# Ledger of designs, part 96: designed miniproteins, single chains, continued (3)

Each design is a single chain, and the fold is of that chain. pLDDT is the mean over its residues in the fold that is shown.

## One batch from the design tools (miniprotein)

Design m11334
Fold by ESMFold2-Fast:
Structure m11334 (fold): chain A 78 residues (1-78)
Amino acid sequence: SALEAAKEAFARAVRAFGDAVGASQETVDRMIEEGQKYLETADPKETAEQFREGAEYYKDQPEVSEALLEAAEYAEKA
């Protein structure tokens, strides 16, 4: 589903960010779990806008930015 695709793209963005800042696996897993739960009840348009703003902020980190743009596309279709 579009929601599951958005959750997976978001998880990739968080993992890429975690690698860049040296976050622990426990912290990364918690951020993914909390964010994916938020996606289940959040407004799709607002969430897509938030992901696009995040992608612009992280544009110098392509792995994070590209995953956030993918998450935005799927969130908008959810």
Scores: mean pLDDT 84

Design m11335
Fold by ESMFold2-Fast:
Structure m11335 (fold): chain A 67 residues (1-67)
Amino acid sequence: AAKAHRIANLRDALESAETRLQKLDEEIQKAKENGDEQKVKSLETEKNRLQADIDRLRAEIAALEAE
């Protein structure tokens, strides 16, 4: 069913995004330890966008599953 395929694709995207978030947190920590404020700012901007994407993906999956 198209709906099941859509949910599967969204879950794959969510897993990928969560893995990327973990790596970003590790990179932010290392950049802070190195005093690289420019890199911290860049990575935190990316993290904020990624967090919004994760929240949206979770909401979309929940909405599709509730139908």
Scores: mean pLDDT 85

Design m11336
Fold by ESMFold2-Fast:
Structure m11336 (fold): chain A 67 residues (1-67)
Amino acid sequence: MVLSEAQREALRRALLARGLSEEEAERLVKTVDELLQQGRGKEAAELLSRHVSVEEAERILVRAILA
C-alpha cells in the first residue's frame, strides 16, 4: 500500500465529513490507494473530485499524505 494505515484513516474521515457513507468512503480510500500504487495519481484525483471539488480533493490528498 502507498498510503499508511494512518493516512487511509485520515482520508476516510475527511470523506465521511463531506457526507459520504462509510461504505463509499472505504471504497474510495481503497481505490485511491490502489491508483496511487499504480502511479495513476491523476485518476485518483479525478475519483475524489466526483465527491468533492477539485480544490477540496487536492487538500484532502495533501492532508492524507502528510498524516
Scores: mean pLDDT 73

Design m11337
Fold by ESMFold2-Fast:
Structure m11337 (fold): chain A 83 residues (1-83)
Amino acid sequence: SAVEERARELEAEAQEVLAELRELIEKLSEEKRKEALERLREAVAEARAVYEAALAAGAPEAEAELAALEVLLERLRRLLEEL
């Protein structure tokens, strides 16, 4: 389905952004590294909350995954821009 295809595309994009973030975070000062890792953890927690809320509302798995990945990717891109 289009939803499943889109979810797979966003998953791949999220993995690419995470790889870039990991590389940049390793080059940061200890203080900024801690802040970046905390923001990364918050982004993952937010995406998980969106996923769980969608499932609780009766959304199909693929739709819940898509919603979560959209939130995750937006948060990861924002973090990347601010580093």
Scores: mean pLDDT 87

Design m11338
Fold by ESMFold2-Fast:
Structure m11338 (fold): chain A 76 residues (1-76)
Amino acid sequence: EERKKEAEELLKKYEELLKQFKDMGINVVVDPEIVPEFQKILEKLKNYDISDEDFEFFKTLLEGMERAIERIKKKK
C-alpha cells in the first residue's frame, strides 16, 4: 500500500520530466527492441507489481533524466 503511493509519485515525476523534454523540443528515438522492455517496467509500476530492484532502477532513470534537463538548461 505504501508502495502504491510511491509508485504514483514516480509516475507523476516521469510525466513531468517528459513534459519538460517536450517543452524544450527534445524528441529522443529509442531502439525498437528496448522500447517494449521499458513499457513492461512502466506497466508493472502502474499495476503496483514491481520489485524493489526494478523500483530502484526506475528511480535511477528519473534521476538521469533530471540531470539531462539540468545540463541542457546550463548551456543557456
Scores: mean pLDDT 68

Design m11339
Fold by ESMFold2-Fast:
Structure m11339 (fold): chain A 79 residues (1-79)
Amino acid sequence: SAEEVVDRLIEAARNKDLEGIKKALEEFSKLDLTPEQRVQLALKVADADLSTEVKTVLFEAILGQISVEEALKKIEKYL
C-alpha cells in the first residue's frame, strides 16, 4: 500500500539510508494517487521523528513537486 511505502521511506530516512530512500521514492513514484491521498501521506511524514530539512524534501517528493532524482540530491545533504 502507499502507506507501507511511506513507512519504509520514513524508516530509511531515520536510518540515513540513501539507497533505502531511493527505493521507497521509486516505488512511490509508480503509485497512482489523488491529491488528497498525497496530502494525507505528507501528514504522516510531518508526525515522524525526522529533521525539518528532511521532512521538507519528503513533503516536496510526496506532493509531486520534485522528481525522485531531485529529492535524492537534496536529502543527501541532510543525512
Scores: mean pLDDT 86

Design m11340
Fold by ESMFold2-Fast:
Structure m11340 (fold): chain A 63 residues (1-63)
Amino acid sequence: MSKDLAKAIGYVISGIGAELEGNFEQAAEDYRKALDYLEKIGEADSPLAQRVREKLAELEKKL
């Protein structure tokens, strides 16, 4: 696994944790960083990237 994919997954996990704590601003920031790393490795259109975009769109309605 590339280090950038590991970073993307790490930020997704951090974003989920932030959501569970009600910290929607931090969750949105973590999901944006996850997408940046997914784009860097050519996975911008992957199922994971699509899921992260969906979560980010939901969070933007709450911010």
Scores: mean pLDDT 81

Design m11341
Fold by ESMFold2-Fast:
Structure m11341 (fold): chain A 60 residues (1-60)
Amino acid sequence: AVEAIIREALQTRPHISRAALAAEVSAATGASRAAVRATLDRLLASQSVLPPAPFELSEE
């Protein structure tokens, strides 16, 4: 579900911004952008995925 889509997006587009990732996953799954960002933050904290482009991690 959301976690799998986040992993796929980061593997295929490692330079994707956090905002772009949230928008794409939200559109694909119907989850809110806030919920997608929360899931991404959990995966990053668990070191389960590579981080998005570093200079954009603090935007928004």
Scores: mean pLDDT 68

Design m11342
Fold by ESMFold2-Fast:
Structure m11342 (fold): chain A 91 residues (1-91)
Amino acid sequence: VETHLAMGSTFLEQGLYGLAEASYKQAKKLAEEAGDKRSLAYSLYGLGLVYYRQGDFEKAREYFQQALAIAQELNDQDLIAATQAGLARLD
């Protein structure tokens, strides 16, 4: 899961949005299969960033909100801050 999250962020930084989307979707699937809520939240956050960069602000908001909900359950302060910053950019 961590490898697909790292690949997603690398592709996103390079502007390779299709590859970033595929990497984050794979991370999401593996996290769901493993019951790994933290990796799931990070994969949802990554998908939010992908859709934001592509101009799909509605999907970006949906994914950031999903990631924020899980981050709050986990008390993951870094991810809470990141998802709130993402949502603020959409307003």
Scores: mean pLDDT 83

Design m11343
Fold by ESMFold2-Fast:
Structure m11343 (fold): chain A 65 residues (1-65)
Amino acid sequence: MSTDELIRRFADLAVELANGKTSGELLRQAGNLKGQLEKQGYSLGDVAKKTGVSKGTLSKGLSRL
């Protein structure tokens, strides 16, 4: 998976979590992608800039983890 694909997939999952859609699979995938992004040095602000998703929405989604 490219870095851009990883960032996009993470943002999509965070939006779903922010909208209240949660499952064990969704939570596991979001957690794994978050870990990969942090390992590569990407912040929520970097994800927001690349995807157009607000930092607040991303943070709200992550609060469900």
Scores: mean pLDDT 78

Design m11344
Fold by ESMFold2-Fast:
Structure m11344 (fold): chain A 66 residues (1-66)
Amino acid sequence: ALEEIVELLQKAGIEEEKARRLAEGVVAAAKTGNEVVLANARHELQKLGLEEETAERIIELAKEAA
């Protein structure tokens, strides 16, 4: 859930505080139930340099946490 997203972001090189804020934002996006909002969140993660598979896993975990 949320903590797993934070761990994945930290493994991608993002500092813990920033990773936690990003994880909260992605979970909030998932809570909207809007696939366009989630697609935008995934795109933002990829722009931060995350691998496609990691970004997809984060979105999956965010939907679970929502």
Scores: mean pLDDT 81

Design m11345
Fold by ESMFold2-Fast:
Structure m11345 (fold): chain A 86 residues (1-86)
Amino acid sequence: GAPIKLTESEKRVLAFIAAYQQKYGTPPSVADAIKLSGASAAAISSLKNKGLIEEVGGKLYLTSSGLQYLKDHRSEIEPLVQQYLA
C-alpha cells in the first residue's frame, strides 16, 4: 500500500504503547495513553482509523500494521520509545 505519514502526536501514541507493553507486559488503557503520552484523543482515533492500533476492552494494542510501521520507521520512533522507558 501507499506509505503512511503520521503526525508527531500519532508517533508518540505508537511509541507510548510499545514502551508501555515492554515495561509492564500489558497494553495501556485509552485514559493512560491520553494522560501519559502527551498526545491528543484525536491522535488515538486517527491511528485506529489508519489501522495501526486497535481498542479491545478499553486497552490499546498495536496491530500488525502498527508493528510494521515501528520497524520501518525505527530511527524516528525508537527515541520516543526510549523517552517513555526512562
Scores: mean pLDDT 84

Design m11346
Fold by ESMFold2-Fast:
Structure m11346 (fold): chain A 91 residues (1-91)
Amino acid sequence: MSPVELARKGQEYLDKAYEKAKEWDGKGYFEYFDQAVRLYQESIELASRDDSPEAQEAKRISQRNLDRINAIRDTGAAIREIGDELDRELA
């Protein structure tokens, strides 16, 4: 697959993950979310070896989406850590 095709499939899986989140399907959410992350990472790796404008645009889109996903993951981890601290103080 080209970097452009990988970025497009990553977006398709991310959209599926959001639909599963709306359905309260946590298992489906994580399965599609992990597939989206993998596809974006593959798109970036292939684009790093391809100097075409199309590959570089796909890399930019995939990197932006991964950065956003990582920021959400980091925020979720911080919220869990705060919750654990409150549980220890209330024990």
Scores: mean pLDDT 75

Design m11347
Fold by ESMFold2-Fast:
Structure m11347 (fold): chain A 99 residues (1-99)
Amino acid sequence: SLDELARQILNSNREELEELKEELEKRLAELEKELEKKGLTPLFEKLVAGLENPETSFTEEEQKQLEEEYAALSPEDQKLLNEAVELWALIKLIDQKLA
C-alpha cells in the first residue's frame, strides 16, 4: 500500500531508499504504459506539472478544465491516474531525502 511505502521511506537508510526508488520507478513506468494505452498521458503530465510548480502552473480557467477532464473519467481511470501521481510524488520525496 502507499501508506506502507511512505512508512518505508521514513524508516529507510540511503541504500534502502536507492533500492526502493528503483522499484517505484519501475512500477511508475508500467503505470505510464497503461496511461499511454488509455490516452491519459497528457492529463498525467498536467497533474505532475501542477504538483512541481503549484504557484505558476495553471490559470483558474486551466485548473477548471483539468478538474472537468478528470471528473469525466471512469472510476478505474481515475484510480490509475491517482496511483501514478502518488508513485511520482513518493519518488520525488525519496529524491529530496537523498539530496
Scores: mean pLDDT 82

Design m11348
Fold by ESMFold2-Fast:
Structure m11348 (fold): chain A 66 residues (1-66)
Amino acid sequence: TLVLTALEDNAIVLADGRVLKKGETLTFPDSAELVPVDEDGYAVVDAETGKILAYFDKSKTEIKRL
């Protein structure tokens, strides 16, 4: 299970345009993969559907696989 924690406001943006606040966490399905979009940014993509679930700044986000 992929878990992202926002270390700052706007560190994580959902595909629907909602943004996480500092200290909020989001859990993704086990099919979620990280795809780099630039030096600091990643897209979270569901490998089963090919849909983008979220974008985040890696310098402002804690990443855990549980």
Scores: mean pLDDT 83

Design m11349
Fold by ESMFold2-Fast:
Structure m11349 (fold): chain A 56 residues (1-56)
Amino acid sequence: GPAAEAKGEELQRQMVRAILERDVARVEELAAEGIRLGVISEAQAQNAIAAARSLT
């Protein structure tokens, strides 16, 4: 519903910030949360974690 969609957008925004800050642990936490809530796909989670790790 709308609340889950808004939460997904917020999590994606936080994940992008964590990637730019090179905070792999935070990206992993946000990705796990997004998957648990069903608002972020497995592919999005893996791409975000890979991007953060590529910068470290």
Scores: mean pLDDT 78

Design m11350
Fold by ESMFold2-Fast:
Structure m11350 (fold): chain A 70 residues (1-70)
Amino acid sequence: FSEEERKRGAEQARGAGIALEQLGRPELAKGSFAAADGDPAGAPAAARAMHQFGVSEEEARRIAEAAVAY
């Protein structure tokens, strides 16, 4: 992944986490924030969150992988 893709992925994962906290879904929010901080354990939760907010399933998975790529 490029640096731009990693940065964009982290931003989208963080945005999804904030939205989930506002919706009262702290478990998915926690995972999305972990992915935004580069923790690969958060990637599945971040992908699910982004998909729920309108990103296609395949693209959400790719973005979550980019967010946790080093």
Scores: mean pLDDT 78

Design m11351
Fold by ESMFold2-Fast:
Parts: structure tokens; sequence; C-alpha cells
Structure m11351 (fold): chain A 79 residues (1-79)
């Protein structure tokens, strides 16, 4: 449901904020985004990565805003 997806997106944002603060950075790797999305959705990393690979340039890093946009799409596809 949309309400569950919004709750999962909020959890994703909180985990992203924690990761950025702990690592003193303003960008995330694809691997980190996939790991957090796997944790939030309960989906295997391979399923999350398949969705992300539709939008990925290899070795790209993501801002928080870009990661949130990707999270919305992943949550929509897995709902």
Amino acid sequence: SEALNEAKLQLFENLVDTELELNKTDTLSEATVADILSLVTGAPRAEVRAILEEHRTPDRTFSKEEALELAREVLERLS
C-alpha cells in the first residue's frame, strides 16, 4: 500500500542520514543504497540491484536526493 511505502521511505531516509553522518560524506555508493533498500524492503539485494541497474551508470555515487528518488521507484516496484 502507499502508506506502507511512505513508512518504508521514511525509514530509508533515516538510515541514509545515519550513514552520511557516520561516514562524514554527502554521497552514497550504489552498494550502500542497495544494502539499505534491501534492509528496508526485506527483498534480497539481487532483486533491489536488478531494479537499480535499469538506472545505473557504473561506479556512480548518489546524493541523498537521488537515493530517495531511487528508493521511491524500488518501493513502488516491490509493492
Scores: mean pLDDT 79

Design m11352
Fold by ESMFold2-Fast:
Structure m11352 (fold): chain A 74 residues (1-74)
Amino acid sequence: MARREEARRRAREIADRTVEEAKENPELVEKYGKEILLTAAEMAVLAEVVDLPGEEAREIVRETRRYLEEKLGL
């Protein structure tokens, strides 16, 4: 049993990378808005969880979105 844990880990890696991109490129965030970064990260996470049972997939996506909203100040 590794698929769920791997998907969750990859989702967190995607989220952390998005947070770092926001910190490293504040002018880009100011110009385009944090919503674009959030949307891009959500799309990437969906690709990592699509093979999971619906309940687990929705939980990981929800947790990742909430984490990003909090870290990006949305």
Scores: mean pLDDT 78

Design m11353
Fold by ESMFold2-Fast:
Structure m11353 (fold): chain A 78 residues (1-78)
Amino acid sequence: SKPIGMLILHNEAETAPALIETALANSEKLIIVDAGSTDGTLAIAEAFAAAHPNVILLRAPDREAALELARKKALELA
């Protein structure tokens, strides 16, 4: 069985596609939280969420809020 994956992204447009693809390959469901990106990272995450029904995309204003939101969602899915 594959685990539930979790990614917190902030201004990582260059690396986000590879990170998301690797996480998808190693998880049954993937939680992505964007922590207020301004460089196109959010648009990349939105495209993956649109293409993959096992991706859950959430948005937070910063990394602290993103960590709390990711924990809450992971507990709901456990």
Scores: mean pLDDT 84

Design m11354
Fold by ESMFold2-Fast:
Structure m11354 (fold): chain A 69 residues (1-69)
Amino acid sequence: MSLEELKELYLNKEVSIAELVELAKKSGISLDTLLKELPLSEGAKKTARLIEEGYSPEEAERIVLSSFL
């Protein structure tokens, strides 16, 4: 899957941040490239990085929300 296809899926709200990170890995796209090229919110970028670090999607989202409270 190309970076352009991943961007389309995200903009159409067809994938979660966790699914987006997994699809990028399967496609050989680095997390840094994904975060640079996609119009992600700061919260979404932080969530993606935490998922890459080994946090579950639910834990990553809770950590991000706590950081903005």
Scores: mean pLDDT 78

Design m11355
Fold by ESMFold2-Fast:
Structure m11355 (fold): chain A 61 residues (1-61)
Amino acid sequence: SAARLAAGLAGGRAGARAGGGDEETTKVSQIGGGLIGAMLGRTPEEAYARGYQAGRLSAQG
């Protein structure tokens, strides 16, 4: 759903920034982490949490 995708993207961006990612890494992590979060998350809240973890790990290497 649009809500899960939006939450996943927001989570991915927030996670990448928390992991110390620069602006370019944050954009890539937002897209990738957001899509993973939206696909694996069953609710918008879960999509955010999943996206956050993926974004943070991506930014940290």
Scores: mean pLDDT 72

Design m11356
Fold by ESMFold2-Fast:
Structure m11356 (fold): chain A 81 residues (1-81)
Amino acid sequence: DEVLEALEKAREAAKKGDAKGVLEYFEKASKALEEQGLPDLGEQVLGTGKEVAKLVKEGKIEEALKAIDQAIAQAKAMAAA
């Protein structure tokens, strides 16, 4: 699943303090959601990615990881439904 793979890679980028990588992977997840016919959810995910990237830039890695883990959980719940 492209959305889940992108969010997992965003998590790895956040662990490394790579705010640019976090944003790039959230943009990939957003695009994949748009291609699946979920553009509103894609916009929401992109918004979350921008906020997470700011947290990473501020060194708030724990808060960034919690936000990413929540996004991953939501993506898994949608895939199961």
Scores: mean pLDDT 82

Design m11357
Fold by ESMFold2-Fast:
Structure m11357 (fold): chain A 89 residues (1-89)
Amino acid sequence: SELEERLRRLRELAVELALAVFGEEHRAEIEAEVERMVATFDPADRGKVERLRLLLRVAERAVERGPEAGDEAVEEERPRAEEAYARLA
């Protein structure tokens, strides 16, 4: 249920961020693409779960405080993302 809630929140934030960048006229295309991305997610894949957590944090900060805050969140999470990639290699 927590993972389902995080996926729902990520879907909402991804749509909101993309609309802010590309514009409301692209809503249907953006929503379709986000749904495709989320539908391929396997909750048993721990590496994907960790990447999802990173993306959610970046997206939340970018939506709430603007793109620069999203960039700061990326830098904060960079060591953790690198560690997640190392586990996949």
Scores: mean pLDDT 64

Design m11358
Fold by ESMFold2-Fast:
Structure m11358 (fold): chain A 96 residues (1-96)
Amino acid sequence: GREIAEEALERLAAEDEESKRAAEAVRYAIENGEGEELLKGLEAAGKLGDAKAATLAGLVAAYLGDLERAIAMLERAIELDPSNEIAREALERLRE
């Protein structure tokens, strides 16, 4: 989970400036012990239709080792944005 999440966050950071800032904020929260609090907020936003929040929630959950939440949120991200290759690749690797 963690390695897959770290690789996906690095790929996200390479997409654009907004995605880079989001990936940096996620890494900062995890490093400071705020990963679970961030995950709760991102899951709520993802359930309400925020595709970017759903992707980040899945990656945070994968980093924290919560594979059930990670899979659910990455599936939600792909449902909201089928062109999201980062979420698709992370989901495929987590299922193997």
Scores: mean pLDDT 85

Design m11359
Fold by ESMFold2-Fast:
Structure m11359 (fold): chain A 84 residues (1-84)
Amino acid sequence: SADDVADAIVALAKELDKDGSGRASREEIVEALKRLGLPLATAEAIAAEIFRALAPGSDTVELEDLRAYLREHAAASLVRILSA
């Protein structure tokens, strides 16, 4: 489901969060999306849209904000891509 995909991305980003800040960098989000099977270009495009929406001018996003955004805006598209 969209919620399951959002939770999976956040869980992967949390594992890649080496400092335990509860925040994810753009590179950590890209890596999480790649681990779910997305091509690099697609992962980078999605990460760019996430940062534009949640944290313009910031290098990191909060994991809870990321989860909410993905569930509402991106998870359905990601489910479609991953299920194709």
Scores: mean pLDDT 73

Design m11360
Fold by ESMFold2-Fast:
Structure m11360 (fold): chain A 64 residues (1-64)
Amino acid sequence: SELDLMIGEAIETVLREQPHASRAEIFARTRALFRERYPDVELDEARLRAMLDQAVAAHLWLPG
């Protein structure tokens, strides 16, 4: 839940800055941003991927 919120906020930031980026670019940038914001927290990359899949499925984001 807390980790999901942290990942979600990083995704939201990247999507605002890179609205037309590819899925791979958004994944890479979100990973980098998460590590910058939370250097002592292990990023669950599988969860990040699942949350991006959910955003695409919900039509909240269309990768370029």
Scores: mean pLDDT 80

Design m11361
Fold by ESMFold2-Fast:
Structure m11361 (fold): chain A 87 residues (1-87)
Amino acid sequence: DLVEKALAQIPALVAALSDREAALATLGYELLREGLPVEEAEARARARVAAMDEAEIRAWAARLPEVLREAIEEQAAREAARLGLSV
């Protein structure tokens, strides 16, 4: 039950991060989905967050639980497809 365990950890992970850290994580995941390498995604996320006001940072931070949930579910679906399993 890897997916259920991962999803159960999202609230604790989000609570451990500042709004700025959560915004960075959200943007980082979005950029990784676009196919950027980790280092490039991190650099672009930092640059974008540095240009944001507090309201923008809070808005991006608020998206982190949903982005993490989608990333976990998409990864689980890809692994199930590779193994020939239905999810």
Scores: mean pLDDT 78

Design m11362
Fold by ESMFold2-Fast:
Structure m11362 (fold): chain A 82 residues (1-82)
Amino acid sequence: KFEEALKEALKELGFEDVIDEALEAYRNTTKVSGRPVKTKKGYVYAPLALAQISPLAVVPYIKEFLSKAETKEELIEIVKQL
């Protein structure tokens, strides 16, 4: 269910071309949640419990975190925190 919210957030932000790679990173990450991601705009902190929120309600929050990415690599690192 969270993957559906992530896919919708990526589509709404114009990152359709990276959806498959972002979903693969989300599925295969063993990274500890809640760690800050270093981006060119500063550190991004993701809430630990986003995956347990309703998919329709969580999309705006995912979009806020993803919009802080300036590169594809930063986007993937933020996805690993969700």
Scores: mean pLDDT 66

Design m11363
Fold by ESMFold2-Fast:
Structure m11363 (fold): chain A 98 residues (1-98)
Amino acid sequence: AVATLTELVLEVVEELEKRGVAELEGVETSAEGVTTVTVRYKDGRTAVFTATADARLDAKRVLAELSHFDPELARRFAARAVEAGLLTPAEAEAILAR
């Protein structure tokens, strides 16, 4: 079974919480099926991850956001997203190289 984008984002948030660097602030799903995950970093930054019907585009956006906040976790997310079929290895490498 393939993991959903929301499941992969929650895996990253759990890792951030275990490292003591961020906390899950909220998870909200709209009537249209859009899921928003809000994360507060201990340094005061807030990140918002959105899962829509376009999971591939959303995975690219999440990876770009994570690359800005935590390059190590961005690489872990990229590997999981590739395994789930949400990104190709080439797409993940291109985003991580930015």
Scores: mean pLDDT 78

Design m11364
Fold by ESMFold2-Fast:
Structure m11364 (fold): chain A 70 residues (1-70)
Amino acid sequence: MEEELEELLKKAEEVAKSKTGESYDEFLKIMDEAVKLSGKLSREKRFEVLDKIHELAKKMTPGAVEENKA
């Protein structure tokens, strides 16, 4: 499971770098899978995964949602 998660995160990073509309959709699917797998890991590893997901999401849509004040 740890290898699977590491592979998913690496794939998400690659998808984020491609910067295409199709990549964005696939990126979201990978994020969902990674979150599900992280729940089966240690608390420390889970935090690492969630932090990585958050950072990658920012790279895909920088500032777009953060501008939404209320």
Scores: mean pLDDT 69

Design m11365
Fold by ESMFold2-Fast:
Structure m11365 (fold): chain A 90 residues (1-90)
Amino acid sequence: MELLEEVRKIVREILRKYGFDDETIEKAVEAALEAFEKNKDLPPEYQASLVAGAVREVLLEAGVPIEKATEAAMDVGSKVYELLKKKEEE
């Protein structure tokens, strides 16, 4: 499976679990994929951090409280990091 599709899946599934609306989720997916593509040459920890930051920014713009936005973004970053570490070792 392509890395971009896996990142998209991670963002969608985690944010749906948090109960965000589809519009906010899709905007966060777009921001996450843009951050991932721009930083795909960086180490996994930096890529995951930048993806999480992009998701957090979208959630904050949508009016999500900073604590909830940060928690959701950290969950996304953790799963993206896990994915990238697995691919690095293959």
Scores: mean pLDDT 84

Design m11366
Fold by ESMFold2-Fast:
Structure m11366 (fold): chain A 66 residues (1-66)
Amino acid sequence: MTREEIEKRFAELEKKAEELKKSPDPVLQYTAEKILEAIREARSVPDLEEQQKLLDNIEKAIKEIE
């Protein structure tokens, strides 16, 4: 996966997290904030392979919440 593909997937995850943040459920709001924090931290990682691993972990977390 290229850096451009990774950044595009991060943008998609950020959109999903922002949608969850609009939920009236405080648990979903809190989880969305934590996901956004994880995305920001992953974006700061200089190694593409490590960044992709973090991306995959974040995607799994979002899928568990739906």
Scores: mean pLDDT 78

Design m11367
Fold by ESMFold2-Fast:
Structure m11367 (fold): chain A 92 residues (1-92)
Amino acid sequence: SHMERARALIDSLEARARALEARVEALKAQKNPDLKELVRLEMEIGALIVALRALAIVNKDNPEIVERARELAERLEELLREVQKVIDEVKA
């Protein structure tokens, strides 16, 4: 069904978000994090935020999917700010 596909997709995006959060924490624990890896994470987080916002628009009549996508996008926007801060610190 349409709802089963939307739920499977948001579950997949949540799993991807958890993997990105773990990668950010691992890099933040490093004394000298690799700038190229940080930039890749920034791009991957940005792409996932765009995908979540698109999913919310496509599923606007499904409040469960809209709310889950919005909450996850907000969490990833905070994660993106953390990565950008680390990039700025490495470049200084």
Scores: mean pLDDT 88

Design m11368
Fold by ESMFold2-Fast:
Structure m11368 (fold): chain A 95 residues (1-95)
Amino acid sequence: MKIAVVGAGRIGIETALKLLEAGHEVVLVLDASSEAVEKAKELLKDHDVEVREVSSLEEAIELIKEAEPDLVLSISERTAKRIEEETGIKTEVIS
């Protein structure tokens, strides 16, 4: 399954690594923090994962549309709702 993760903090990265270990494809990891993105790139460097900094939710939504994931996982309930409404892609909250 192709999965995008919104949130490159600890929970998002741990989730991405678990998904990769389970045999899923993590196509995109997004965060607004340049520091979080740099750490995520280092932790995911041995995997084929695109990690990108976004300046807005609107930019994140466009990148998700381009990547065409089967599922989006978000650390934020508010962000998850908006992504699902704008993209039509199933979006779930990581807890």
Scores: mean pLDDT 86

Design m11369
Fold by ESMFold2-Fast:
Structure m11369 (fold): chain A 85 residues (1-85)
Amino acid sequence: DEIEEELRILGITAAVLNGVELESDEEALELGRLLVEMTKKGASFEEIKKKLEEYLGTKSKISKEALEALKKAAEEILKKEEELK
């Protein structure tokens, strides 16, 4: 599934930007879905950053620019999912 692959890439990217290596493709998919759902709900950058800290178990060092890029990637995935319905 193309959407699932995009979600895994989003999750891996979010983890790497915070200096974390994920243990499985399932964790990557779950993190990607979490970011897309938060974006759909209109979550702020601070809310997304806090959720990344909670999920990854580390203080986020992610820049505002990188966080904005993650949110934009999540928005593009959300658009693709809505177009496939």
Scores: mean pLDDT 79

